# Designs tried in a protein design run: designed miniproteins, single chains. Part 66

Each design is a single chain, and the fold is of that chain. pLDDT is the mean over its residues in the fold that is shown.

## One batch from the design tools (miniprotein)

Design m2275
Fold by ESMFold2-Fast:
Structure m2275 (fold): chain A 97 residues (1-97)
Amino acid sequence: ELNRLEADMTLQAGQAIAEVLKQAGLNKEAEQVLSLTTQAAQAILNGDQDALAQASADLVALMTQIRKTHPDVARQMLKALSDLGKQYRDKVEAILD
């Protein structure tokens, strides 16, 4: 069930990023990330490419702003995403093989 795994990965990535942002005191940005990743996960489950593209564009814009204003926090977010990516790579390969 690749689509469900992808949606779950998206939600877990949002949670990991939001935790990093909350620890840095960026509570508004954490709420925006959770909202946008929830929208992206719903778009994945519904096959709504336009909604997914919109949510992804909004996430990229938010992440770009955080990188410019809080580059140390941005590095912590990238590490959290990298750690999640390692966990899910094996699950994706198991589904496809």
Scores: mean pLDDT 78

Design m2276
Fold by ESMFold2-Fast:
Structure m2276 (fold): chain A 76 residues (1-76)
Amino acid sequence: MKVTRETVSSLEEIYQRIKEILGDNFSVEAIPGHPQTYAAYNDEKVVVFGKNPNIDLSLVKERFPKAKEIHVIVLE
């Protein structure tokens, strides 16, 4: 499984990165129990993003078991 992490300075950069990783067709949800943490995902990839996405990769894998790639984007 491919895992990446990056930090960006704006919401516009998050949106552009999500679009680059997932394309034009994806779903977005908030992660229950993790404030200000969101996931954008499709059938193959998940992008976890937010101001302080402090979520264990194991929990991401459990929630998105079909994901071949996990990308983490931190908004500073």
Scores: mean pLDDT 81

Design m2277
Fold by ESMFold2-Fast:
Structure m2277 (fold): chain A 92 residues (1-92)
Amino acid sequence: SAEREALIKEIEQLLELLDQGRVDEVLARLPALLARLRAYIETLSDEELKQKLQTLLTSMEFWADELRKHRSAGALLALKRVLEEIKELLEK
């Protein structure tokens, strides 16, 4: 779908921004991405994929909040991994 492709592209851009150290720009864009991912998940008929994506969205919110509070290398790496996992599931 066009939205699936747009979501993949947004995640790719956020991953590139994280690699550039542009963390505040990523954190500013995550709420909009989260809302779009939630809306997209509701269109899915695959309950296993839906559940996996919902779990990853919860992890994304957690690590984004930790990164806002403490800006730790561990939180940044965890957020990056969650975004990569969401992208991989969307590409299947």
Scores: mean pLDDT 90

Design m2278
Fold by ESMFold2-Fast:
Structure m2278 (fold): chain A 88 residues (1-88)
Amino acid sequence: SEELLRKTIEAVEAGDMEEARKYLEELEKIAEENPDDAEVLTNTGMAAMAVGDYDRAIAYFERALALDPDNLSALIGYAVAKAIKKSE
């Protein structure tokens, strides 16, 4: 899941949003197959943030935090995604 997150970010940085969304879809499939894996859920949330889907990101971070409330990446991602949505 970490490698797919990296690939999603690299695709966004390259301006290839179609490729970035494909990696996000692959992460979402892994998350559906591993619903109790906080790392997969956190990485999927971060990938959703990278492509600009803040509603999806918030949902994945909430699920990750339900499993691991001390996950710093999920806590930071959740706070940032919520702040962006509130400003919209």
Scores: mean pLDDT 86

Design m2279
Fold by ESMFold2-Fast:
Structure m2279 (fold): chain A 95 residues (1-95)
Amino acid sequence: SDGSVQIIKGLVERLKREYRWVAEHGTPEEQREMARRVLEEARRLIETARNEKDEEAKQKIVDYTIDLLDLVIELSTDPELREEAEKLRQEALEV
């Protein structure tokens, strides 16, 4: 439903703001921890999208998930976390 999609959008936008803030102001360890939290949330969103029966809502959840993963690819200095984000991005596209 549009309501569920709006809740997910709000969560994703908040998480993106938090990650950008940590990328600018956090220590390397805090940045890595935040990136791992973002990847964990992206995995949950991929599963949510797989279980979504409304095609338009499913596509919106996938798009928000890809936005989140693109941020990890852009901001993370850890090549393993970037590779994990790229793999999850491909999984999201297959949903």
Scores: mean pLDDT 89

Design m2280
Fold by ESMFold2-Fast:
Structure m2280 (fold): chain A 73 residues (1-73)
Amino acid sequence: MAALQQRMAEAQARLAEAKARSQELIDQGKQSKSRVESLRLIGEGEALYLTAKQEADKVLAEAQAELDALRAA
């Protein structure tokens, strides 16, 4: 139980960190005077957030399934 709750909390914390980093990259891209640099930074930020969100969603779904299985047993 505690280990599953910790894993869920860690997944949420990692997603929050990735969201903050993604926003920093997007903001840097928007402030860039180079179109190539702007597109690169914005793209990197968006990809980073999407990847982190997919991983967090997977961890949270697996932890919830484990909790439900333990309650059903």
Scores: mean pLDDT 82

Design m2281
Fold by ESMFold2-Fast:
Structure m2281 (fold): chain A 58 residues (1-58)
Amino acid sequence: DLLVEMGRELYDQGLYAASATIYEESAKENIKDAYILTAQSYRKMGDYEKAREYEAKS
């Protein structure tokens, strides 16, 4: 999925907020891995509540 690839590139560059936004769009398309990747991005930002919410959706 192109959105997952874009999110990964942003995450690898340390752009976690932008990465989370892209992964959230992938998650709306019911891409299973996007929930986990969104959670990881929020953990890197220190937003553990959001990370937990997306982990529960995966």
Scores: mean pLDDT 77

Design m2282
Fold by ESMFold2-Fast:
Formats: structure tokens, C-alpha cells, sequence
Structure m2282 (fold): chain A 96 residues (1-96)
């Protein structure tokens, strides 16, 4: 069901964005410039993922292609979030 897959990807995107925002907040406490750069990259990947989620809902004939692309961008966003979480932990440890 395209609607069910769209809902699942939208939930995954929301979770990745929430985790990323938390990591950006942690980085910003150490260095505001680093947080700004991280936020920009996250926003770009999230926007690309959302575009393909929206296209999957609007174009059912090509939904599987759009859902696959959305998943790819969400996977890239999650990889970025993981890197940001590690960077925040390292910066926090160095500050202690």
C-alpha cells in the first residue's frame, strides 16, 4: 500500500530530523558555526527525502521509484545524524 509506505517513510524522516536537531543543539553549545553547517546539510537531505515522499503520493504509477529514492535520502540523513551525534559526544568529552 503506497499510503502505508508513505506514512512509514514520513515517520522515519520525522525521527531522523528530531535526532538531527538534538545533535545540532549539542554541537551549537560548543560551536555555533558547526551547528549552522550541520543544520544546512540536514535540511537539504530532508527536503530531498520529502520531495520524493510527496511525489510517491501524487504519482502512484512511479511510487516505488520515489519511495526507493526517499529511503535513500533518509538513509543518508541517518548516516549524517550518526556522525553529528559522534561529533557532539567528542566535543562534549573534550570540554570536560
Amino acid sequence: DVAAKVAELQAQLAEAKARGQAAVERLTRVNPRTGEVAAEEMDELAALAQTHIDNAAKDPANADTHLAKAQGYIDRLNALVEALERGAAEAEAAAE
Scores: mean pLDDT 87

Design m2283
Fold by ESMFold2-Fast:
Structure m2283 (fold): chain A 107 residues (1-107)
Amino acid sequence: MEEQEKLKETLESIRKKVDELFDQALNEIKKATSEEEAREVLRKAAEQMISILDQLKELIPEFKEEVDKLINELKAMTELSVEEGVQRLKEVRKKFNELIDKAIEKL
């Protein structure tokens, strides 16, 4: 019971950190004065999110396949146009939040 409560707190903390990274990336892209600056923001955001998702696989190993799909979508995002990259980022955010909800419900 206490272990499940601690895991829930950890998952909610990870959700908050990832949501903050999404919001920061989207705001920085809006402020970017060139496509090159926007692409660099997307690349850095993807790298930071992938690092967090790799840690998440250790915490919720039963969701490894869903986490790996999100990592692959983030990796592919860097090869897209800025507009497509932003849409991919928003889609990954939605799927990530759904994944966290499923993991918490299982606790």
Scores: mean pLDDT 83

Design m2284
Fold by ESMFold2-Fast:
Structure m2284 (fold): chain A 86 residues (1-86)
Amino acid sequence: MGIGFSSVEEGIEAAREAKERGSRKAIIVDTNREMADAAREEATRLGITAIVASSAESALTMKESTGADAIIYDEASKEGVEALKA
């Protein structure tokens, strides 16, 4: 599943949404380090294994190799993440 966000607060909420949907491993796609770190820290706090990718291309590779159940992305990377339709 893909969960988008446009702020630090929405990134934290996206991590919570992934947890509620039963995700155990998530990839976070963000070109903004502050937003990515906030989402990753919340995911880790909730018991989700979180991997940060700086691009949609890296996220696709990581999703295939790790079997991640969720992709969390900022709106700045949305165009690239749309290519990640699984």
Scores: mean pLDDT 73

Design m2285
Fold by ESMFold2-Fast:
Structure m2285 (fold): chain A 98 residues (1-98)
Amino acid sequence: SERQQRLLAVLDEFDAEFREEGEELERRWAAAEAFGASEAELRELEERAIALYRAYLERRLAAGLATEEKVREALALVELDARDPEKAEALVAELAAK
């Protein structure tokens, strides 16, 4: 899916550790689509992606390797179906303030 492809593309811009975790998530999403995983299982995978992005974005932003716009883009990609824009905005604001 386009979401999986965009997620991996964003992760690839950070480092190899990010890429490995992103590839695992892509494989799990592909298997879920192929074998008919439940909506709850897909949401669990998305929550894992959000947690992964948060941890790495904090690390990359603190190191000066990511911009506020890139952080916003990454959060939007992983939270597309989470429907928690207030949480995404709060995370961007918190990271930008550090």
Scores: mean pLDDT 60

Design m2286
Fold by ESMFold2-Fast:
Structure m2286 (fold): chain A 75 residues (1-75)
Amino acid sequence: DFDDMKSRPRLTQDQLNTVIQLFSQASRMLNDGYSEQQVRDILLKQTENYSPLLRDNVLDQLDSLVRRRRQIKEE
């Protein structure tokens, strides 16, 4: 479909799927004991070729994920 109208900043279906996969991967890595910094570095490398919007969205959601996990599993 030809649609150049993107009045709302949203990801394409393909980009959204990529973000979901990256989140699942990030969650598994954190569960396996990877540090937040290591996960961020991996995501940055994986998204280096993507738009700044997608990259910022992934990083912001990673920060939220880490914060949520720490609140649930307070040490």
Scores: mean pLDDT 69

Design m2287
Fold by ESMFold2-Fast:
Structure m2287 (fold): chain A 64 residues (1-64)
Amino acid sequence: SVEEHIKEVLEEFRKWLEEHPDASVQELSDKFREAVKKVEDLSVDDQNKLLGEMQRLLDERRAA
């Protein structure tokens, strides 16, 4: 399902963030671009949901 696909991409991103706590702005940008490419066939609303949740994960990481 679309929900499961988005969840899988988010889990991969979360794991990558845990493995790369010192990731540069460029590396983060590249990961966001990679994630969008994985969901490019989904609706714009679903793509925006993924991007928003990825940003939330990044913000939580920076706050910790």
Scores: mean pLDDT 80

Design m2288
Fold by ESMFold2-Fast:
Structure m2288 (fold): chain A 73 residues (1-73)
Amino acid sequence: PVTEAQRIAIAKGIADEAQKAGVTLSPEAARYAIERAEKRLPPGATLDEAYRIGVEVARELLKLPREGNTIVL
């Protein structure tokens, strides 16, 4: 199972990437991003790897259509 520390690292990576792009994720988009990142996490992943995967997922979502500054799935 994904640890709380890994989930926090993923969420931090997602938040940092969205902030750099000036974009707000809806609660549903944020949940989707975290779930996608958790599924990409290899067994024994470090916190640095979890953060990086969160960033990668956020970058993919930034390519989707927006409602103002909010990404909607």
Scores: mean pLDDT 77

Design m2289
Fold by ESMFold2-Fast:
Structure m2289 (fold): chain A 81 residues (1-81)
Amino acid sequence: MTNKQKAERIRKRVGIPTIIGTIISLIGEQIDNDTPEIQAQIQAALNLMKASDDTDLRLVLEGARLAGHEELARVVEEELA
């Protein structure tokens, strides 16, 4: 299965609003803690929203956990297994 297909499955299950909420939360974290790591997590979540083949699901998982978006984190974990 391609990263695009995995991203499409995740989007269908959690919905676009959950992904947008995660991105907004990560931007908030970046204000006080501007690291290359958080920037990469934001880009991974944007790629997920676009269902891009370049979507790094591990960075999405880390970003979802940092943002406290437990539902997105669980769904990404299932697609990585």
Scores: mean pLDDT 84

Design m2290
Fold by ESMFold2-Fast:
Structure m2290 (fold): chain A 92 residues (1-92)
Amino acid sequence: MTIEEWDAYSTPTEEQKKRIIEELKKAAEYARKGDMDKALEHLGNARQIAGDAGLYGYEIALAVSIALLKNGNITPEELAEFAERLIKKIES
């Protein structure tokens, strides 16, 4: 089951999509700067907005990524790439 399949009946507003994208862009930027605390904060913001928008697939994916980062199982570069992939999926 893909993220897109879980969100098939969710119709987020353009404003909600824009806010998620902005938070994901900030998370990627801070991760590449080595500011992991701010990167986690912006991922958390994106997760909350996704949940509020009914994008439960994206909310779960973000929650898993936050947990993996906190446990040291994901690099800052991998986190930035993950955030950029989610942006592309939301924009599609």
Scores: mean pLDDT 78

Design m2291
Fold by ESMFold2-Fast:
Structure m2291 (fold): chain A 70 residues (1-70)
Amino acid sequence: MSIEELQKKLLEAREEYFEKLSEYEAQPNPTPEQIEALKKALAEALELAKKLEEAWGLEFEPSERDLELL
């Protein structure tokens, strides 16, 4: 996968994550399915970020914001 493809997929995965996060925060009683979808979207975004950083030869470090949102 090219760096451009990884960047595009990361942007799409981050948009999906923030959409799911907004839905989760708006719900006083989120369903197990909503929680699972949110965790899956976050995991996908983090994996794509890791792959992109590896392609650039950088060490992967999750952001403080990503950790605070968990």
Scores: mean pLDDT 72

Design m2292
Fold by ESMFold2-Fast:
Structure m2292 (fold): chain A 64 residues (1-64)
Amino acid sequence: SNAAALRAFLAAAQAERSPDAALYVQTLRLGGRLLSSSYDPATRTTTAVFELPDGTRLTVTLQR
């Protein structure tokens, strides 16, 4: 489910301690909404698309 993919994405992003991970956590805190999320087991990649409060869309790709 999208909720499970989002939880996996956030856990992976925080574990990596990347600057991008910090930005995306802040985006969610500021009211950014998740439009879609998916996990590809072949590449071990989580892709999430967010809509920021200003209407800008941001795509995040995190590999584990």
Scores: mean pLDDT 64

Design m2293
Fold by ESMFold2-Fast:
Structure m2293 (fold): chain A 93 residues (1-93)
Amino acid sequence: EEEVKKQAIELARQHLDEAKKALEEGNIPEAISHLRRAANLLEFLDPNNPLVKKAIEYLDKAEEAYQRGDKKTAESNLKKAIDYLEKALKELE
């Protein structure tokens, strides 16, 4: 159990870092993919965490904005999702 939690926390951190890098490079689909993986890991570790729920809300808004060609709104919502996932991850550390 401890080993599984530690691995999930480490993987969530890796995905969050890769998402930040993808966003800096303007690769919105890759950033979304990594943030979805981080959010799923954090939901597994702490079901119903309101910070993770907020991150998913912003992630959904980012994906919708990107699908309609609004890259600026997508990037803004991805930054908010990252902030909430960072806070959720810090609670587990």
Scores: mean pLDDT 87

Design m2294
Fold by ESMFold2-Fast:
Formats: sequence, structure tokens, C-alpha cells
Structure m2294 (fold): chain A 88 residues (1-88)
Amino acid sequence: SKATEAAAEAAKEAMEEIFKKDPEKAKKIAEADLEKAMEIAYELGDYESGAVFGAAAKTAKDLGKEAEEKVKEAVKEAYKKAEEELKA
């Protein structure tokens, strides 16, 4: 769905921004639920990324488990790519 795709893309961009600031916090976000990801971003002071993860969590709740899985997968993929680039 368009809402799931938009949420996944926004969450991916938020992950890329957090990874640039704090790779260890980015790893915790990749391993967390979307609501916990929001909390971690807010604790980091990244209110923009926190709002994105919060919106993604709401989209997942509204659209169900498949939307949640799609968004979480996009976040994990973004983390893996950033980590691989850091190690290269």
C-alpha cells in the first residue's frame, strides 16, 4: 500500500540519519519495535527521526502485521547497508 511504502521509506531515511550520529543507537533501533525506536531517537535528541518512527508505528497499527513487517525490514536493511559501508 502507498501508506506502508511511504512509512518504510521515511523510516529508512531516519535510520540513515541516526546511523551518521550514533551507530550504536542505530543498532538498538534496528533490533527494536517501532515504538521503542521512536523512544531511542527522542532520547538521542533526534525529534524528527523520533516522529518518523512514531508515525511508522501508527501506520503499522492501523494497517496490521504485514505493514509492520515491511517497515521493520526497511529499517533493518538500512542499518545493514550503513554498517557494511562503515566496515568497508
Scores: mean pLDDT 84

Design m2295
Fold by ESMFold2-Fast:
Structure m2295 (fold): chain A 120 residues (1-120)
Amino acid sequence: PKELVEAIKKGKYIEALELLLGMLKSNPSSAELEALRQALIDAFPQLAAEIAATPDEKLFTFVVGLILFHLGITNPEAYEATIPAYNKLLQVTESLTSVDPSALIGPVQEILDIVKKYLE
């Protein structure tokens, strides 16, 4: 989790998305989700209340949104290109009634592929 939040803070968006995708593929435990939540609160104290209120099944999508928000500040063209894929991720996430990391893999991979086209 700390490596992921540091990648976001340093503007390493491809690394951040690759680390997040790795977490989704590893089928993270409740303890790993809590460790991610705590690392996010520690790194982004201005968002602590919002992070704490985010349900477990929406936490990964919140992280994608945070990555894309920071991308939009530094590379607005890359950010704009991700919007349709991010909207698909949001639709999948809103349909979830429990934590399902595998359902998010496809949408997050699509976002990563778009970001790579603009930054690599």
Scores: mean pLDDT 87

Design m2296
Fold by ESMFold2-Fast:
Structure m2296 (fold): chain A 72 residues (1-72)
Amino acid sequence: MPTEEEREEIYKKAYEEAKKVYDELLSQGVPLDVAIERARQVAMDLAYKAGLPAREALEIANKVVDEILKEL
């Protein structure tokens, strides 16, 4: 099971990958709601593959989306 330090590293990687996807989609004219949902999916998938349970992966994805929205 991931440690607290490993969970923070997972969050950082999830944010970086989700942010790249979000920026790419917005640059292509994709609607904000669609871009956000895609970013959430990317973050959740990364966290899940890194060994987090589905519930914790969703928490990471929501945290990532909140951080991206602050950039508006």
Scores: mean pLDDT 81

Design m2297
Fold by ESMFold2-Fast:
Structure m2297 (fold): chain A 79 residues (1-79)
Amino acid sequence: GIKEFEELLDKALELARKSLETDDPAERQRLIEEARKLAEEALRMGIIGGDKKGIEKAKEVLKEIDRLAAEAEARAAAA
C-alpha cells in the first residue's frame, strides 16, 4: 500500500545519505546498492498500481541516489 511505498523511499534516501558518512568503500557500495534496490521496488509498486505521482516520486528518488553516490565518490577521491 501507500505506507509501504513511502517507507521504501524514505529508507532508500536514508541509506544513500549514510554512504556520505562512511570511510569504507565496501560499505559505501553496499549502502548505495541497497538504496537503489529499495527505490526500484517502490518504482515497481507505482507502475503496478498505476500511480503516476508515485512513479515520478520514485524516479526522483533514484536520481537523488545517483547524485549522492557521485558525491560520495567525489569526496573519497578528494580525500
Scores: mean pLDDT 84

Design m2298
Fold by ESMFold2-Fast:
Structure m2298 (fold): chain A 85 residues (1-85)
Amino acid sequence: NIEEKLEEAIRLIKEAIEHLKNGDYDTAIQKINEAIKLLEEVYKETGDENIKRAIRLIRLAINYVKQGKVDEAIKLIEQAIELLK
């Protein structure tokens, strides 16, 4: 079910934000990668450009986390969540 996959991806992304705020960056990145996998499946089935844009923002956010730019990463992830609503 595409709707269930999308809801699960959003939950994982929200959990990742909590881990980023707590300094658990490895756990956050793991949850984000799980969410990306679900979003890529949804995009493959729907062709929804907002999902593609959300994936791009989330991938950029991972790069920002690796650079220590956690606040910028959280902003990008929050923008991605708005695209997925």
Scores: mean pLDDT 90

Design m2299
Fold by ESMFold2-Fast:
Structure m2299 (fold): chain A 77 residues (1-77)
Amino acid sequence: SMEKNRELQAKTAHLLLKKRKDEEAIKLLDETYGKFTEEEEKEALKEVVEKMRKLAEESGLYEELEKFEKELEELLK
């Protein structure tokens, strides 16, 4: 559902934003939270997660990202 997809994007990006204070991640969230189809939402969510994963690896936020990736998997099942 759209609500769950947006919540997952918000959780993942918000966590990384809190740790990094990353303005690029905020911009990515704004771009992905627009009105679009559920399939486009899932694709955007995947891109957000992949971007956040890269940022987390550079920032050392592995543990936090893994927790939200697990929630992502549960919410998208």
Scores: mean pLDDT 60

Design m2300
Fold by ESMFold2-Fast:
Structure m2300 (fold): chain A 82 residues (1-82)
Amino acid sequence: MAEKIKEEAERVAKEIEELIKELGYRLSEEALEYLEKAFRLAVEMRRAGVPEAEILEKILPYLKKALEALKNKEGVKPIVLK
């Protein structure tokens, strides 16, 4: 379902944003690489006329990898409880 894929993608994106904010300027090269791949793929797929649900499904693995890289990196800030 498109709605569930969108909700998951938004949740992952929000977690990435919060971690980046907590880490400040110090991002891992690995996390940046996955974020760039997700962004590039999304732009290319939109230009090709692919539906948003399919785009989100295809980029979500890269967003999850970026989030994983951010969480596994030695951060400046302690991990916030959630």
Scores: mean pLDDT 68

Design m2301
Fold by ESMFold2-Fast:
Structure m2301 (fold): chain A 99 residues (1-99)
Amino acid sequence: SATEQIRELTEKALSTDDEEVILKNLKEIAEIARETKDPEALRAAIEGVGRIAEKFKDNKKVLDAVKEALMAVLRTAEDLQVILRAIAELLRVIGLELD
């Protein structure tokens, strides 16, 4: 399922310090988010990229890729609760950059 793929990609990104691997996994999450209509998968994407942003908060390239994935969720999402959660997470990530 899209949800299982997103969770696997999230754990791969969280299990490495290799920036290229983290960015590749974030790009794949964003691609799945653009193609899926499943609210559960989109919620998993928001949660996953949020965890990645928190762990790598000092890495601007990672935060930029996280924002791109959240924007992919926002363009795809039709469920109001998913949209609101994605907006909240996007604002939180922007806050991490304003330190």
Scores: mean pLDDT 89

Design m2302
Fold by ESMFold2-Fast:
Structure m2302 (fold): chain A 75 residues (1-75)
Amino acid sequence: SNAEAIEYVRKALEAIDAGDKETAKENLQKARDLSSLPAQAQELYDAAVSYLDDNDFGGAKLVAEGLLRMEEAAA
């Protein structure tokens, strides 16, 4: 459900703020699997993970915050 996707995006944001790349990636992947957003919006989950792989926590946070707003609007 969107509520579960929202919870995992929130956990990913907490992990990003903690500098925990692996926990952030895991939670973003779980949110993506539970997301009912259109494919174009779901590509943003892949972008957030890519930012984390590049150690760009700021870029990952910006994209994940956008995803949180999209999931909340869809709920």
Scores: mean pLDDT 86

Design m2303
Fold by ESMFold2-Fast:
Structure m2303 (fold): chain A 85 residues (1-85)
Amino acid sequence: SEMEEAAKAVTERAEKELRPLHEEALAARAAGDEARARALEVELRRRGLRILEEVAKELLSPELQKKVAEELEEARAALAAREAA
């Protein structure tokens, strides 16, 4: 299915592009730097949503792109609320 192909592409791209930032987040958490770990986790989610948006535009039908765009808006709003807290 289109969604399965897109999910695989997102996973592969995220593993390549986000690995260094994920490693930094784990190191911050291990060091007890909770503020830095939280900031890095927010940045990881933000970059992950960007990858999802780009992959959806490349691989998904217009109908599925619209659904992903709606989910992205909700996810970005939730992320902004967490950042403000």
Scores: mean pLDDT 84

Design m2304
Fold by ESMFold2-Fast:
Structure m2304 (fold): chain A 96 residues (1-96)
Amino acid sequence: MEARELILEAVRAMLEGKYDEAIELTQKAIEVAKEKGDYRLEGLARLVQAAIEAIKNGDYEKAILYLEQAREVARSLGDPELVEELDKLIEKIKKK
């Protein structure tokens, strides 16, 4: 699995409330990105992981900030699918 695909699966797991699965997927994404020297995907995966930790701690404001940063990285990578899924997640968290 590519780091990008693991990040996309992690965001989708978060949309389903599967935070333990999302953490496992982000850990794998960080490993794969690091192995390939893809520092932008590594950074994106770390931002998503930080957002999951913030959500688990009830810090939705920090979670939104991390996800907005992740969305900007995804946009800079030219990944419209990942941007769309991150937008959905940000909107879902803002409704709480």
Scores: mean pLDDT 88

Design m2305
Fold by ESMFold2-Fast:
Structure m2305 (fold): chain A 72 residues (1-72)
Amino acid sequence: MPKASEALVQALAEAARRGARTAEEVAEILEKHGFKVLSVEVTADTVSAVVEAPDGFRISVTVTRETLERLA
């Protein structure tokens, strides 16, 4: 089974693939992937999220837009 952190990165890659540019758009995609969104911050260069995975595990991640674009 994929680790919750890997699933979160895949959800963020999906957000990038769909052209999400706002914290609200990123949060909607994360929620569709089963994450409970606690915080999302989107800057010109990074996306930061604090989420609760479907298993109840809390994850904090910061990824550059460049990395997400390459994963998308």
Scores: mean pLDDT 75

Design m2306
Fold by ESMFold2-Fast:
Structure m2306 (fold): chain A 96 residues (1-96)
Amino acid sequence: MSPAERARELIERAREYFEKAVEAAKAGDRDTAFEYAMKAGQLLVEAAREVGASEEVIEEVARLMQEAINAILRGDLETARRHFEEAVRLIEEAIE
């Protein structure tokens, strides 16, 4: 499997966990929302590393996911989704 194919699989798994985090947050299950959001962030950082993204890009992905997690915990699901999609975009731009 190529690094690009592996990164795409990691992004799709991250998206699944992010949606589970959003649903848990809507249900008021803050602990479950945090666990799924953390898993989504870990998978996106792994995807960025898999494609050989620069350290700056990896740090930006981690920062965006920390902001997304904080937004989920506040119930600001629109802000959380924007940060998640921006992190995904940075990784996709690193796929060549």
Scores: mean pLDDT 89

Design m2307
Fold by ESMFold2-Fast:
Structure m2307 (fold): chain A 59 residues (1-59)
Amino acid sequence: SEKEKREKKIEEVKKLAKEQGVGYVIFDTKTETPEEIALKVQEKRKQYPKVLVYGFNVG
């Protein structure tokens, strides 16, 4: 299902971030504004030197 595919992708991003010792941000352009997304990324960049960012419904 779409939900299972989404959950699998989120877990892949989390695993990759943990393995690299970096932060991650997951966002969805259908439910979050560009301002909300930017704030989430800025918050993680304060805690980590690098942040992996993955967006749903981008394009």
Scores: mean pLDDT 84

Design m2308
Fold by ESMFold2-Fast:
Structure m2308 (fold): chain A 68 residues (1-68)
Amino acid sequence: MSREEVLALASHVPSEYLGKTFDTLEEAQAYAESLGGEAVKTADGKWVVITEEALASPDFVAFARRFA
């Protein structure tokens, strides 16, 4: 899957399963820059960071598909 497709799948996952949550895109982007990853808005309206490791992980993709 492309990076954009994995990020789209991650947006369907409840924020509680994706680790640290943020109320704003700006805070999530700052964290993504420090950790290495991408900020994504979840269906419950929270911002989360999906790490580069998770974006490349087939286990993460399989997990995220269960919510899509």
Scores: mean pLDDT 80

